# Designs tried in a protein design run: designed miniproteins, single chains. Part 9

Each design is a single chain, and the fold is of that chain. pLDDT is the mean over its residues in the fold that is shown.

## One batch from the design tools (miniprotein)

Design m284
Fold by ESMFold2-Fast:
Structure m284 (fold): chain A 117 residues (1-117)
Amino acid sequence: VLEDIERAIERAREEGERRVTLTTESGVTLEVEFPESVSVESILAALEAVRAAVEGRPLAEVEALLARAEPEAQLGAYVLLASIEIDRAGGAVTPRAAWFGEQAARAIAALEAARAA
């Protein structure tokens, strides 16, 4: 999965690629498409946060990286993080996976609030 994340970062930086495809260690394919409204900078911040989490960096550092990304990019990152964690745990929803899911829900709420304004 780490090699796929690094490849996604390179493709986003060089080609402006918005579709991220990752294969987990169990062979599950995960796909996220960032909307055209999201900046490449936010996509890069999201992917760097996913990489940091996969490398085992503290959640506080992952949050700090994502805090600079737009809510749509944060949503994509947290969905990927939850999915990767569940796969790593053999299909179990760990407290870490549940937390990533809660952050994804928060990002959805922020997007709905922005749409209403």
Scores: mean pLDDT 77

Design m285
Fold by ESMFold2-Fast:
Structure m285 (fold): chain A 87 residues (1-87)
Amino acid sequence: SRLEELRARLLALPREEQVAVLVEALLGREPRPDLSPEARALLEELKTLSVPEIFSLVPEDLRDEVIRRLVEEGVKLLVEGVEKVTK
C-alpha cells in the first residue's frame, strides 16, 4: 500500500529527519532548509495525507519525541501569534 511505501521511505531517513518530516507534515509547515532532498520529497508526499494518516505512519519508538516536538512548536506558534496581536 502507499502508506507502507511511505513508512519504508521514512525509516530510510536519519532519525532527526524522520522526526522533522513528521512534525512539519502534521503542522502543515514549509520544510526546514537543512532537510535532505529525500526528506523534502517525502514531506511533499506526506502533505497529501490527512492528519490521522500522517500520525499512523509515526513509528512507535518515535511517538513521544514527535508529540514533544509538536507541543514545543505549537507553543512557539501560539506565543508568536500573541506577540503579533499585541503589536
Scores: mean pLDDT 75

Design m286
Fold by ESMFold2-Fast:
Structure m286 (fold): chain A 61 residues (1-61)
Amino acid sequence: EEKAREAARKAGELTGLPADDVYNAAKSGGVEGGKRIADGVLSQTGNEEAAKAAYEAGKAA
């Protein structure tokens, strides 16, 4: 859980999204939730590193 929160914080920092929102979405959807956030981030920002960070947050939750 600590690792999931840290990953969500990093994803939020890279995407400009609130880390708590990333963490809650990842925790609720698990790996699929994280993948959905990553797809959204990539579509909105084109930033592959930010998308990967969002996916890792979901995988860790």
Scores: mean pLDDT 69

Design m287
Fold by ESMFold2-Fast:
Structure m287 (fold): chain A 68 residues (1-68)
Amino acid sequence: SAEQLAAFRAYAETLSAAQVEQWLAYLERELEKVRAGEAPLSPEKREEAARFLEQAIAILREVLARKR
C-alpha cells in the first residue's frame, strides 16, 4: 500500500548509505527468487510480492542517490 511504501521510505532515510546498499542487494536477490518461483506463493501473492519489491527497490535507489 501507499502507506507501507511511505513508512518504508521514511525508515530507509534513517539508514547509512552502506546499510541502504546492503538492503538493496538483499531485496534485489529476493525479487529474483520470487520471479523464479522459488518462494511457495500463489500466483496472486507472487505478483503482489514482486510489485512491492520493485517499488521498494526503486525507493532505496532514490534514497541511496540522495546520500551519495
Scores: mean pLDDT 81

Design m288
Fold by ESMFold2-Fast:
Structure m288 (fold): chain A 77 residues (1-77)
Amino acid sequence: AAAEAMRHALRGAVLAGERSERARRLAGEGMRYISLGDYRRGAELLRRAAEAAREEGGPEEAVELLRRGAELAARAA
């Protein structure tokens, strides 16, 4: 679960980052918390990253990847 959440978050962060520095920053922080075992905070930050990507007109694929990463992190908590 954690490794899959990280893969989705990383791909989402890369795709969102071209349009949203905020989404990339939030996704990076979420991935950091997941790597520390704080899946609850990681999931919250990935949800925020997905919303930032959506608000700033990022690719729909990036939004979905960040949401999927958040869901997987939440299941690991």
Scores: mean pLDDT 82

Design m289
Fold by ESMFold2-Fast:
Structure m289 (fold): chain A 88 residues (1-88)
Amino acid sequence: MEEKERAKEAAEEVARKIAEEVESKESRGVGAAVRIALKKAVEELTEEAGNIPVEEFRREMEERARELARQVRQDDRQDAEAVRALAA
């Protein structure tokens, strides 16, 4: 029980930290979207991860959050390029 509670807290903190980094680099709207998505991922993974060691669970959450942040950055760049192409 302590391990599961600790894993949830660690995962939520990692997700928040990464979402804040994305918000700082991109925009508040983008950061908010990533934060909401990561909160849902943490909830789902924590419910399923009753038997996963804290370190492994945290690593998987960090990887998930990092991938989401990367996707958000990619989408933002694609939008900028699409606007440029439309104007040309």
Scores: mean pLDDT 62

Design m290
Fold by ESMFold2-Fast:
Structure m290 (fold): chain A 79 residues (1-79)
Amino acid sequence: SAAEAARAALEALLTAGPDEAAQRAALDKFREASRGVTDPAVLREAIARLEEARQLLPASLADLRAGVDELIRELRGRL
């Protein structure tokens, strides 16, 4: 499902560490997966999962956090 693809991409992003190429690839994959999500309930679930994941991100992963924040904003704009 689009939600599962989005979760997998976020998990990859969280485990990428300082690898910018892996971070970018995971962000791109999540954006593509999220485009397939039209159900408002599924979008709200994705936002909740992203918010939860954001709480687990260390301050040293500022670029990763910024990417997650942008995705949350984008998904909220689609509701």
Scores: mean pLDDT 71

Design m291
Fold by ESMFold2-Fast:
Structure m291 (fold): chain A 78 residues (1-78)
Amino acid sequence: DPVELVRRGAEAIARLVLEEAEKQGKPDIGRQVAEWVRREGDRLAERAAKEGMSVDEVKQQLAGLANRALERLDELAA
C-alpha cells in the first residue's frame, strides 16, 4: 500500500529529525521541521493515491523528503 508506506515513511523521517535536533540541543527547531515533514507527508499521500504511485516512486519521494528535512533543519539551526 503506497499510501501507508508514505504515512510510515513520513513518521520515520519526522522521528529522525526530532532525534537529530535533540542531539544538537535544538528540540524546538526539531518540532518545527517534524511538523513540516508531517504536512509534506500528507500531501505526498494524497498525490500517491491520486496519481497511482508505485512503491518505488514513493520510496524515491520519501528519500527526497528526508534530504529536504535535514537541509531545512540545518537552515533553521543556523
Scores: mean pLDDT 86

Design m292
Fold by ESMFold2-Fast:
Structure m292 (fold): chain A 96 residues (1-96)
Amino acid sequence: SKEIEELKKKGLELVKKGEYEKALEIVKEILEKFPNSEEAKKAAAEILNKIGEELEKKGEYEKAKEVYEEGVALFPNNIELGVNLGLLLMKMYLNK
């Protein structure tokens, strides 16, 4: 769907700008407009993953964890969200 692709692009651009709350509003918009679309679920999950990754790069691990946990709750079969959460938990709780 062109509309899903445009919303995903907008959400990812907001993440790149550090506008995470606005990017989360795009995630909500995608899911509200297309509640039963696999394409929409994948687009929303990709935006959530990107928010988590950017927060992690900034050292905001607790915020990144919250975003990944919400993503896993919404999309339990999304492998990338589950993997990114697991890797983040290792970084937060394992000493070197």
Scores: mean pLDDT 87

Design m293
Fold by ESMFold2-Fast:
Structure m293 (fold): chain A 86 residues (1-86)
Amino acid sequence: MKDEVIAEAIAELEKLQEEIDKLYEEGKDNFDAQLQTAVAQLLVSSSIVGLRHTPDSTTAEQIRAEVDRAIARAKELIEEAKKIIA
């Protein structure tokens, strides 16, 4: 069950990576937009690495809460980049 939660969380984060990569390309002529997307890329990538090295003592509920916080933060950076590009 915990492995399934981790796999689903990684899949969600990988979808965010696709959106961030597209937004990075769209903002290529704007330094501030690319900086926001670069920070979002680092956050998402770091979260995926953390999930792959999750301690056995960590509960599925704790994993979900941590992932939800990371996703929320990444989405804030994405929305900031979108406002800069628009």
Scores: mean pLDDT 82

Design m294
Fold by ESMFold2-Fast:
Structure m294 (fold): chain A 90 residues (1-90)
Amino acid sequence: SKEEILELTQKVIDGANDLIDDYIEGKITAEELREGLEKLISTLPDEEIKQKFREFAEKALAALEAKDLKELAKLWGEFLEEVENILEKL
């Protein structure tokens, strides 16, 4: 249902934010972040949101490896807007 897609998408967004914060705080490695994000993304039922999340994850990992938190914040904002636009069409 639309409600299930909304709930699962929000759970994945919250989980991704937590993993990124853990990486920035030095609690997990880049490999653990990559694996954690892939695991979360794999639980998404909507293929368009899943694809947008994968695109975000690749760019976010590159920004984090470059230590560019400003680019990460921009990518996160753009990603959330794209996801909101997809969810509005459901």
Scores: mean pLDDT 86

Design m295
Fold by ESMFold2-Fast:
Structure m295 (fold): chain A 64 residues (1-64)
Amino acid sequence: KTIYITEVKVEEIDGKYVATITYEDEAGNKGTATGVGETEEEAIEKAKEEALKKFGAESAVFKE
């Protein structure tokens, strides 16, 4: 199953990046996941991994 990422927020906190993503499924169920990394890209990837694990989905795509 696919989740759709509707929002990405990245904050720099004490020299680390914290990414919070908001996602929804095809039925409109919403959730959030967070990731922490040394770079914005790493933080976003970790947040995506967390969302996939929590939802049990195979793929996450950005919604325009």
Scores: mean pLDDT 78

Design m296
Fold by ESMFold2-Fast:
Structure m296 (fold): chain A 74 residues (1-74)
Amino acid sequence: SDRVVITPGEMVEAQSDPVGFFKEKLAAAGFEVDDATAEKIAAFAETAKPGDVAEIGGLRLELDENYELVITRA
């Protein structure tokens, strides 16, 4: 799948180890990211509001109206 969706519940789980969580979730979907990229993704996830979009490490990230983080290739 060329798309990863992280739910609000999974975002709460991410708070204990944000970098490890995002690296594992992205790797399971076939996206390889380094620690610096995962840290930037975690920072976006923590601070984003619905409708916010960012491009990080060749990925497009969007927090949707349901507070789901949608990650695709940029």
Scores: mean pLDDT 85

Design m297
Fold by ESMFold2-Fast:
Structure m297 (fold): chain A 65 residues (1-65)
Amino acid sequence: SLLQRAQELLEQLRALDPTDGKGINKLISELYALMKQLPAEEASRVYSEANEILKEHMEKALAAE
């Protein structure tokens, strides 16, 4: 299902190196394209989760310096 694929992309995003901006941008682009095909409620949840992961990645990247 599209929702399951979105969750797989979210797991891939979590597993990326926090400093891999290119990999993060690629997964986010794929995830946003998929969200356009989801019902609004599911798309909103995926969007929120992706943003939380990105925030954690940014905090980890900043802390690594």
Scores: mean pLDDT 80

Design m298
Fold by ESMFold2-Fast:
Structure m298 (fold): chain A 69 residues (1-69)
Amino acid sequence: SHMEGERTIELVREGEERDVKREEQAFNDALKAAEKATGPAGGDAMRALYEAYRQSREEWRELGRKTRE
């Protein structure tokens, strides 16, 4: 059963790809909703929030790496 290495890696990759697609879809849906509700300003605000979220994720990854060192 430990011959599952390659299959496990593929399943993890598929899961990660699905999660990324879900995040992208949710962002696109939120962006469209914001633009419909408040026009271009809503779209700009939503893009700014998503960028801040992405930067926060990278900072937490870097902090985690540094903590393990």
Scores: mean pLDDT 69

Design m299
Fold by ESMFold2-Fast:
Structure m299 (fold): chain A 79 residues (1-79)
Amino acid sequence: SKLMEELKEIMDEELKRIKDAVEKKAPLEELQKIYFEGMGRIQEKLAEAVAKLSPEELKEAGEYVQKKMEEIKKLMEEA
């Protein structure tokens, strides 16, 4: 569905932004700003997904979000 594609794109974009910032050795304050702004967008899209997706799609969405969130957290810890 379009909603699943949008959620996956938002997750992939956030991961890329965090990765790029870490590679550039951005200040902690900038990393935190990127992280919190991205988390806001992800939370909003996930709330829409919970309301609109089937139980099967919701499980897939949740697994994708969990996987990408763990990757983001690991990058932030290594920064």
Scores: mean pLDDT 82

Design m300
Fold by ESMFold2-Fast:
Structure m300 (fold): chain A 94 residues (1-94)
Amino acid sequence: MEKIKELAKELEKLLGRKFNLKTKEDQEEVKELIKAYAEHVLEALDDMEPSLNPEERKIAEKIKKLAEEILKSEDLEEILKKYLEMVKLLLEMQ
């Protein structure tokens, strides 16, 4: 639980958005929101691929793998950890 709270705080700093993790229902909503975002990221990366330089393409491949792993996971801690890594890589591409 503490590790989940720490991951959420790091995401809050990067995204400027707070995650409500107080109840099990809130945690499920956050999980669903992150998975929906991961699906959107995969779609956006596929659309962007022809415009990427070689360095951006390597970062995109790492993001794609993280997004796919998020979609396969049901563990909130794993989802938050991979989402944090994905967000950091997305910021590197901008």
Scores: mean pLDDT 79

Design m301
Fold by ESMFold2-Fast:
Structure m301 (fold): chain A 85 residues (1-85)
Amino acid sequence: MTEHKFDVEKEEGMKEVKLTVEVNPLYRSRALNKLKSLLEKHGGKIKSIKETDTRIEITAYLPDDVDLEELKAELPGEARLVSAE
């Protein structure tokens, strides 16, 4: 398991969201890049990324106004949602 941590702080009006996705190892880098772009599009700040052979777990701060169901619908086809908290 590889973990990357970023120096980001939770700001007022933001919620912590943990996304766990299952990925095909052949498309992991593509899935990760698309997930980062999706979170940034919604004003998100990435706190940490944990990677295994078949999973990517991203912890991020998102504005409280971001609809998690809409975010889930925009997930890349290379990533299968396991959980969102």
Scores: mean pLDDT 77

Design m302
Fold by ESMFold2-Fast:
Formats: C-alpha cells, structure tokens, sequence
Structure m302 (fold): chain A 80 residues (1-80)
C-alpha cells in the first residue's frame, strides 16, 4: 500500500541519516568511510532487486534514495 511504502521510505531515510553521521567521524580513514558507503549501497541494491518484480514503484523510489545517499556520502568523504 502507499502508506506501507511511505513508512519503508521513512525508515530508509532514517538509516541514511545515521550512516551519513557515521561518515562524518574524523577518526575513520577515507578507506573505512568508502567501505561503509559501499556496504550501504549493497544493502540498497539487494532491497531493490527483491522488490523489482513485486513492488516496482517502491524499487524506483529506493533507487532515487540510493542515488541521493551516494551523492551525499561522496561529498562528506571528499571533505574529510
């Protein structure tokens, strides 16, 4: 349902915010930050693949969130 999709997207956005805060930690190396980003992207890719056949609209929204996350994560890593 639309309401269930919105809830899942809100939960994904919350996890993105937590991951982006972790990436701001100055004690982490650039390589460690890249590994954290790649791990998060893999989680997105797995979720998108599972949803593609059963909920293509949610899969599309998750791809949009993935792209936004990657852009923000890369910007944080560059500032480190």
Amino acid sequence: SKEENEKLLEEAEEEIKKTLEILKDPSLSVEEKKEIMETALTVFDDAIEKLEEVNPELAKKLRELRAKFKKEAEAIIKKA
Scores: mean pLDDT 83

Design m303
Fold by ESMFold2-Fast:
Structure m303 (fold): chain A 70 residues (1-70)
Amino acid sequence: SYEEIREEFLKRLDELKAKASPETQAELDQVREEVLRLIDIYEKLGVPEEEIRAFVDGVLAGVELYLASK
C-alpha cells in the first residue's frame, strides 16, 4: 500500500538521520517533507506502487552516497 511505502521510507530515513550531524539532519528533514509531498501527488495520480518504491529507493541511495561523502 502507499502507506507501507511511506512507513518504510520514514523508517529507513530515520536510520540514516541517526548517523548524521545536526546540520545534515535539518537537510534530511527537508528531504523527508519533499518526498512525502511527492508520494501524495503520485498516489493522487495513480502511479503504481512499484514505481513509487523505485523512486523512494533512489532517494535513499542518494542520501547514503551523500553521507558517505562527508
Scores: mean pLDDT 85

Design m304
Fold by ESMFold2-Fast:
Structure m304 (fold): chain A 85 residues (1-85)
Amino acid sequence: STDQQLKVLLTLLQISLDRLRDALTYSPDDIELLKEEIERGRRVVEELRSVYDQFSPEEKKLADTMIEEIEFLIKLGEERIKKLK
């Protein structure tokens, strides 16, 4: 159960990363979409951080890399929204 939940969270993190990247690449003027994908990314990162101590060292390394990337894309998305507003 716990192992399956951690695997699901890592998968959701990857999906959130891909969705935010796609929004920034293909729909960079869609403020509502950017806000939605930023909020999705923040929620998944928060959930993952809440169970972070349950991860193996290898899973933590993977999670750290993905969190760093998604937080970078969130900053880009927020900066993009500022330019459009």
Scores: mean pLDDT 84

Design m305
Fold by ESMFold2-Fast:
Structure m305 (fold): chain A 89 residues (1-89)
Amino acid sequence: AAVERLRAELLERGRRLFEEGARLLSEHGGTDAAVEEEAARLLGEGLGLLEAVEGRRPELNFPLPPIAVAAAEAALAAARAELAAVEAA
């Protein structure tokens, strides 16, 4: 069904965004503030998408910067709305 396809797409997109954000932080952490902000945003978006699909926030052993938290909340809300719209259709 369309819902299962969307969940699979969101899970894969979330994982890719999280991995890209982590890569950018590893390569540019402490050297470029703009890259750090973009990396935190990508990492947050990935976490929000993963939470939307799995129904829980992935557990991390480090604190998230505010920009990542905001990105995660926005991505979670958007993904939940998208899933609900597909289920209602």
Scores: mean pLDDT 80

Design m306
Fold by ESMFold2-Fast:
Formats: sequence, structure tokens, C-alpha cells
Structure m306 (fold): chain A 93 residues (1-93)
Amino acid sequence: EKEELVKKYKELADEILKSFPDNPALAPVLAQIGNNLYLLGKDKERAAELFARAFILYEKSPNPALRAAGQKGIDFAKKNLPDIAAVIEKLKA
């Protein structure tokens, strides 16, 4: 059951990134999928990548509230989630 849920989350994330790689409106969805994968303890590397991509998309949003949410997420990751912070740095380079 948990493995089926993990598979569906990964498939959804892959489809979003394939179809809409730079759409800031999908940042909350990618962050939620990353969070769910992280909490399940399954494929933490993919979860970290999804969080990193979500925060970068938030930061690129034309909506100032979404940019503020993205900055808060990046700051939290830098302080508490070094694996996610490293992926953010790599994707921004």
C-alpha cells in the first residue's frame, strides 16, 4: 500500500516536471509531493530534489506572496535540511 502511494507520487511529480518544468503555479504541488515522500522515508534523494525545485519555482513567481514563501522555505532548508540546501545550490548554478 505505501509502495503504491510512493509510486503514484513519483509518477505525478515526473509528469508535472516533464509537462510544466518552469511553472511557478505548480510549486505548492511539488513541495507537497516532496514532503509526503520525505515523511514516508522513501527515496529521500527524489524528495530533496522536489523540495529544491519547488522552492526555486516559488522564488521565480511573479506573485510576491509565493516568492516570500519560497524564500522562507529556502532559509528553513539551509538551517535544518542540508541535503535539500545542497540540491538548491546545484540547481541554481
Scores: mean pLDDT 76

Design m307
Fold by ESMFold2-Fast:
Structure m307 (fold): chain A 80 residues (1-80)
Amino acid sequence: EIDKEKEEILKYVEELKEDVLEKYKNNPKAAEEIKKVFDELFKKMKEELSKAKTVEELKEVFDKFQEEVGEKINEIVEKS
């Protein structure tokens, strides 16, 4: 069953969001933009995860989320 893997991904992403926001706590402008990016991409990821039926599809959704989050955070940090 892939439901356990879905739960682990959701937990990991929430912990990652907290860790990243803690890292940028002294830059409130960047932290606010990062929070918006996580919230938007997390919503998209949850929708895609709900449609995933295999571990392979689940991995593709998670990999895409990690790539998009990394790119957006880098853009925010470069502009701040």
Scores: mean pLDDT 81

Design m308
Fold by ESMFold2-Fast:
Structure m308 (fold): chain A 66 residues (1-66)
Amino acid sequence: SSNRQTLLDSALESVGLISPEAAEELRKVRDKSVQEQIKVVEELTKQGKLSPLVGDSLIRLLRTVD
């Protein structure tokens, strides 16, 4: 089991409003590699579930931590 609070969860709360569906999808990959997490952020942005600004901010944060 993964922690309730993750880097992605914290970033989503900090960067702006997102849909609960987008938050749930990111939560499903929180224990995956940074590369897999970035892939999911890109896919959610493509689907319009994340704004491009939010997606870019999350990718930058993930790269900084990795």
Scores: mean pLDDT 68

Design m309
Fold by ESMFold2-Fast:
Structure m309 (fold): chain A 88 residues (1-88)
Amino acid sequence: ELVNVIQKAIDAAKAGNLEEAKDLLESSLKGLEEINRKHPNENLEKALEYIKKALEALDAGNSESATKYAEKALDYAKKGLEELGLPP
């Protein structure tokens, strides 16, 4: 449930649990990379870019930017998975 993992990461970042948010986003990054490798999709590529930006923001201690990037990643992940007919 990749969408649920990204949502939990957003919730963790909003709560100030940056390490939990990072672990969840790293997990979702691996899952989305595997799907995009098998089924290349523009929206999944954008989701991956925003997850990487969110992770960079977490490393910088910027929870506000991390949350914003993770929310964009969630939107693109949902679109990409829907286009591929895969569960969110």
Scores: mean pLDDT 87

Design m310
Fold by ESMFold2-Fast:
Structure m310 (fold): chain A 78 residues (1-78)
Amino acid sequence: MVDDIIQQIRQLIQQANQLLDDNASSSKIDQVLQQIEELIAQLEELDPSRSFDVGVFQVALAVLKTVKKILEKKKKAE
């Protein structure tokens, strides 16, 4: 459901923000990156599902990919 997807994304964003506040611990960044990659894969497999709007699905993927890039950039720079 859309609500479950939004909630999962929200939790991942909160974890990413905590990593930034904690001076971007490398091991924790890797853990969150893995969870983001798993969620992206799950969403791509759920694309045919009518459980959520196509627009919401596309936004969710874009947000997850953006957060992944931010964390990867932090890991390389820090």
Scores: mean pLDDT 70

Design m311
Fold by ESMFold2-Fast:
Structure m311 (fold): chain A 63 residues (1-63)
Amino acid sequence: KPSREEVIDWLMEKFGFSREQAEKIVELIEMGFSVEQLVDAAKTLGISISKSQAREAVELVES
């Protein structure tokens, strides 16, 4: 299972998220948010993430 820091770095490098955005994405996944919930929650936080990007992030955290 990748570490929290490895997931944050991966989101920043692969999708161009800022560290703050990547940290929020990981936090939401750790809280048990589904792909759809993650996309909706990210939008309310001003973070633009696609459903496919959210799915890859969830799969990485849950692996």
Scores: mean pLDDT 84

Design m312
Fold by ESMFold2-Fast:
Formats: structure tokens, C-alpha cells, sequence
Structure m312 (fold): chain A 116 residues (1-116)
């Protein structure tokens, strides 16, 4: 209940920031990169609810960072690794508010995992 409410709040805040300044993948990603990123987003959304939405956002941000750096995207990357890369992308792009929200999400997921 408390975790779900916080995830919904974080999702709304991330959505508002991305609506104001949307993610652009840019660059030449290629069809394989697009397929791998799409698969990773689908896997993230499979978590359901606000968590699935936030993980999908983190996946897209990690993908944007990979495109910018000319790096391949790993569709088997863990949700926590995607969140870390998404935080790095947000900081690199000067999106500090977004980076703070992604860090908060990562900390919540790490705490939930440790408690399980």
C-alpha cells in the first residue's frame, strides 16, 4: 500500500517531466537496437502498475544513453542496472530532478528486495 502509493507518485512526477521535455532517442539506432529496446520495455511493463511504468521509463532512458554513446543495448539487463544507467543519462543531460526521482525509485526497489 505505502510502496504502491509512492510508486504512483513517482510515476506521475516522471510522466510530468517527460511530457515537458520528452525523451528523444536520436542518432542512428538501427533495427536490432529498436527490437532489443522494445523487448526490454515489454519485459518492464510486465511488472504491472506504476512499477512497470517506471521501469519502462528507466529502460527508455537507458536506451537513450546507449544511443548517445554509440553503445549496444542489452535487453537482459536487470531493472536495477537500467535504473542506474537512467540516472546517469539524466545527470549527463542536466535533468537533475529526473535523476533524483530515478535514484529514489532505485533505493525503494533495493530496500524492497533486501526485505524479501
Amino acid sequence: AALEARLAELTARVNALLAEDPIELGGEAGSQFADDLGLAVERALAAGGALGTLLAYATLLAGARAVRRGEAFDPDMSPLERLRLAEEWAEEEGRHDLAELLRELRELLEEARAAA
Scores: mean pLDDT 71

Design m313
Fold by ESMFold2-Fast:
Structure m313 (fold): chain A 92 residues (1-92)
Amino acid sequence: VKKKAEELIKELEEMLKETKDPLTKTVLKTAIEILKEALKKPLPEQILLLEEALGILEIALGVLRLVGDEESAAILEKAIEKIEELIKLLKE
């Protein structure tokens, strides 16, 4: 599971490099920092922090969809999906 979390952080960092939109950059950076902090915490706190990161990304996704930025929305959708998969693994 730790390897999966470390892989996810690397994937999010690559998504960040591809992103031009300031909102998308800011929320991806925030999610990456939350994930790095979560890895230092006990499992129950890890799950809560990952769910917080999801909430932030979902709010930003809603804004991007509203303004019609489909490319940035697709990046955040991928990030959300990967974090949801990690949370499922942690709850097993």
Scores: mean pLDDT 82

Design m314
Fold by ESMFold2-Fast:
Structure m314 (fold): chain A 88 residues (1-88)
Amino acid sequence: MMPSAQQIHDVIIQAARAQGFSDAQIAQIRQLMDQMRTSNMAQQDQIWAQIAQIAGSDDRIRAIVDQVADTLGFSDDQRNTMYQNMMR
C-alpha cells in the first residue's frame, strides 16, 4: 500500500533526529509539515524549500531523503523526485 502522509511525516522527523538536528529545528520542520497538509502545490514547494533551509546543507537533505526512501521502500525514481522537490 502507498504510505500515508502521516507515515512519511513521522519518518522525516526520525531521520532529522538521526542527522543531529536540534529540538528547535525538529519543531520547525514538524510545524511546516503540518502546514503542508492544508497547502496547495505551490505552497508545498515553498514549505519544502524552508525545510531545506533548516537542514542547512545538501548532504543533510540527501541523508533525510535517503532514510525516508529506505524506510518507506521508495524506488530510486521516487527518492530522486523527493530530493528534487526539496531542492527547488
Scores: mean pLDDT 72

Design m315
Fold by ESMFold2-Fast:
Structure m315 (fold): chain A 69 residues (1-69)
Amino acid sequence: SEVSQQVYQLSTELDRLLGQDLSNPEVREQIAQVLLEIEELNKETGGSGLVLDGFPPEVVEKYLELKRK
């Protein structure tokens, strides 16, 4: 499906970003934004939730900050 392709592309971008310098605030924000987009697509399809297990704490905190608004 189109959603599955979008999630796959976002997951590939996420893996690329996780290989970059996580001390850089711009990189953390880009990772958090990708995670938010994956979560939004999952909400639209009523599928499985976003699993954050194994992500660096700095990325998880930035994701939660952006999700909170």
Scores: mean pLDDT 71

Design m316
Fold by ESMFold2-Fast:
Structure m316 (fold): chain A 70 residues (1-70)
Amino acid sequence: MTAAEILRQHALEAGLPQEVADRLASLAEKEGLSTAVHTLIEEHADDPELMQKIARAAYRAFQALAEQKA
């Protein structure tokens, strides 16, 4: 499972719309996880609830990736 796939799964679990989760995963594949998360937060800066869900998905994805390296 790729980092982008893990991020997509956690985005959907955090309650993000499928289109937002798909965009986040696509950006992560091309630009990397951190850049993808920052880009989406900037795109949704006017929506605090959506930004919080993006941050939650990112945190969970980073935790899952850290566990795979242990």
Scores: mean pLDDT 79

Design m317
Fold by ESMFold2-Fast:
Structure m317 (fold): chain A 80 residues (1-80)
Amino acid sequence: AELEAFMERMKARDEEIAKESGLKPEYVKGDVVFKYNPETEEIEDVYDKNGNRLPDDEAERLKELFKKSGEIGKKRSEAQ
């Protein structure tokens, strides 16, 4: 059954629309929550799913991975 995949796609679409509209300054991804700053379009802080702020080292690593993931996605979209 692909129902769970369909539901995840619908949820992702709604989240993308909200992000495009600037309605959600924070996002949940797996076991972490990214506190997103809409003015700078950057992640300010990273929290675990229990609301505890992650250590600076771990937060920096996750922010770097998130940025690289976005760069790869952008490069593929802008591929010549």
Scores: mean pLDDT 59

Design m318
Fold by ESMFold2-Fast:
Structure m318 (fold): chain A 99 residues (1-99)
Amino acid sequence: MVEFDVYNPVSGRSGPVVIDPDGVELTPEEAERIRARAQALMDAGKTPSEAILEAMREVAEVLRRRAEENGDPKYREQSEKWEAGVRALEAALERARAA
């Protein structure tokens, strides 16, 4: 289970998104890839927020590919929500750097 805040441009809301076993969730291999990538980026001198952002971008690509391969609207919705979360985190980090 992964919980994160995602901005939904259709509804104009942001809120927690929970990916759980009943929904389209990350496989153990995908979760491990995110963790390992974030750790490698932190070891390379990136902040935890920057490392998580980079790792989340990689997950967005995986979810997009899954949606394209499967054709189920559920996977496309999940991919779009994840991409919205990545964009929201990008904007938040850019604002923090500008401050």
Scores: mean pLDDT 62

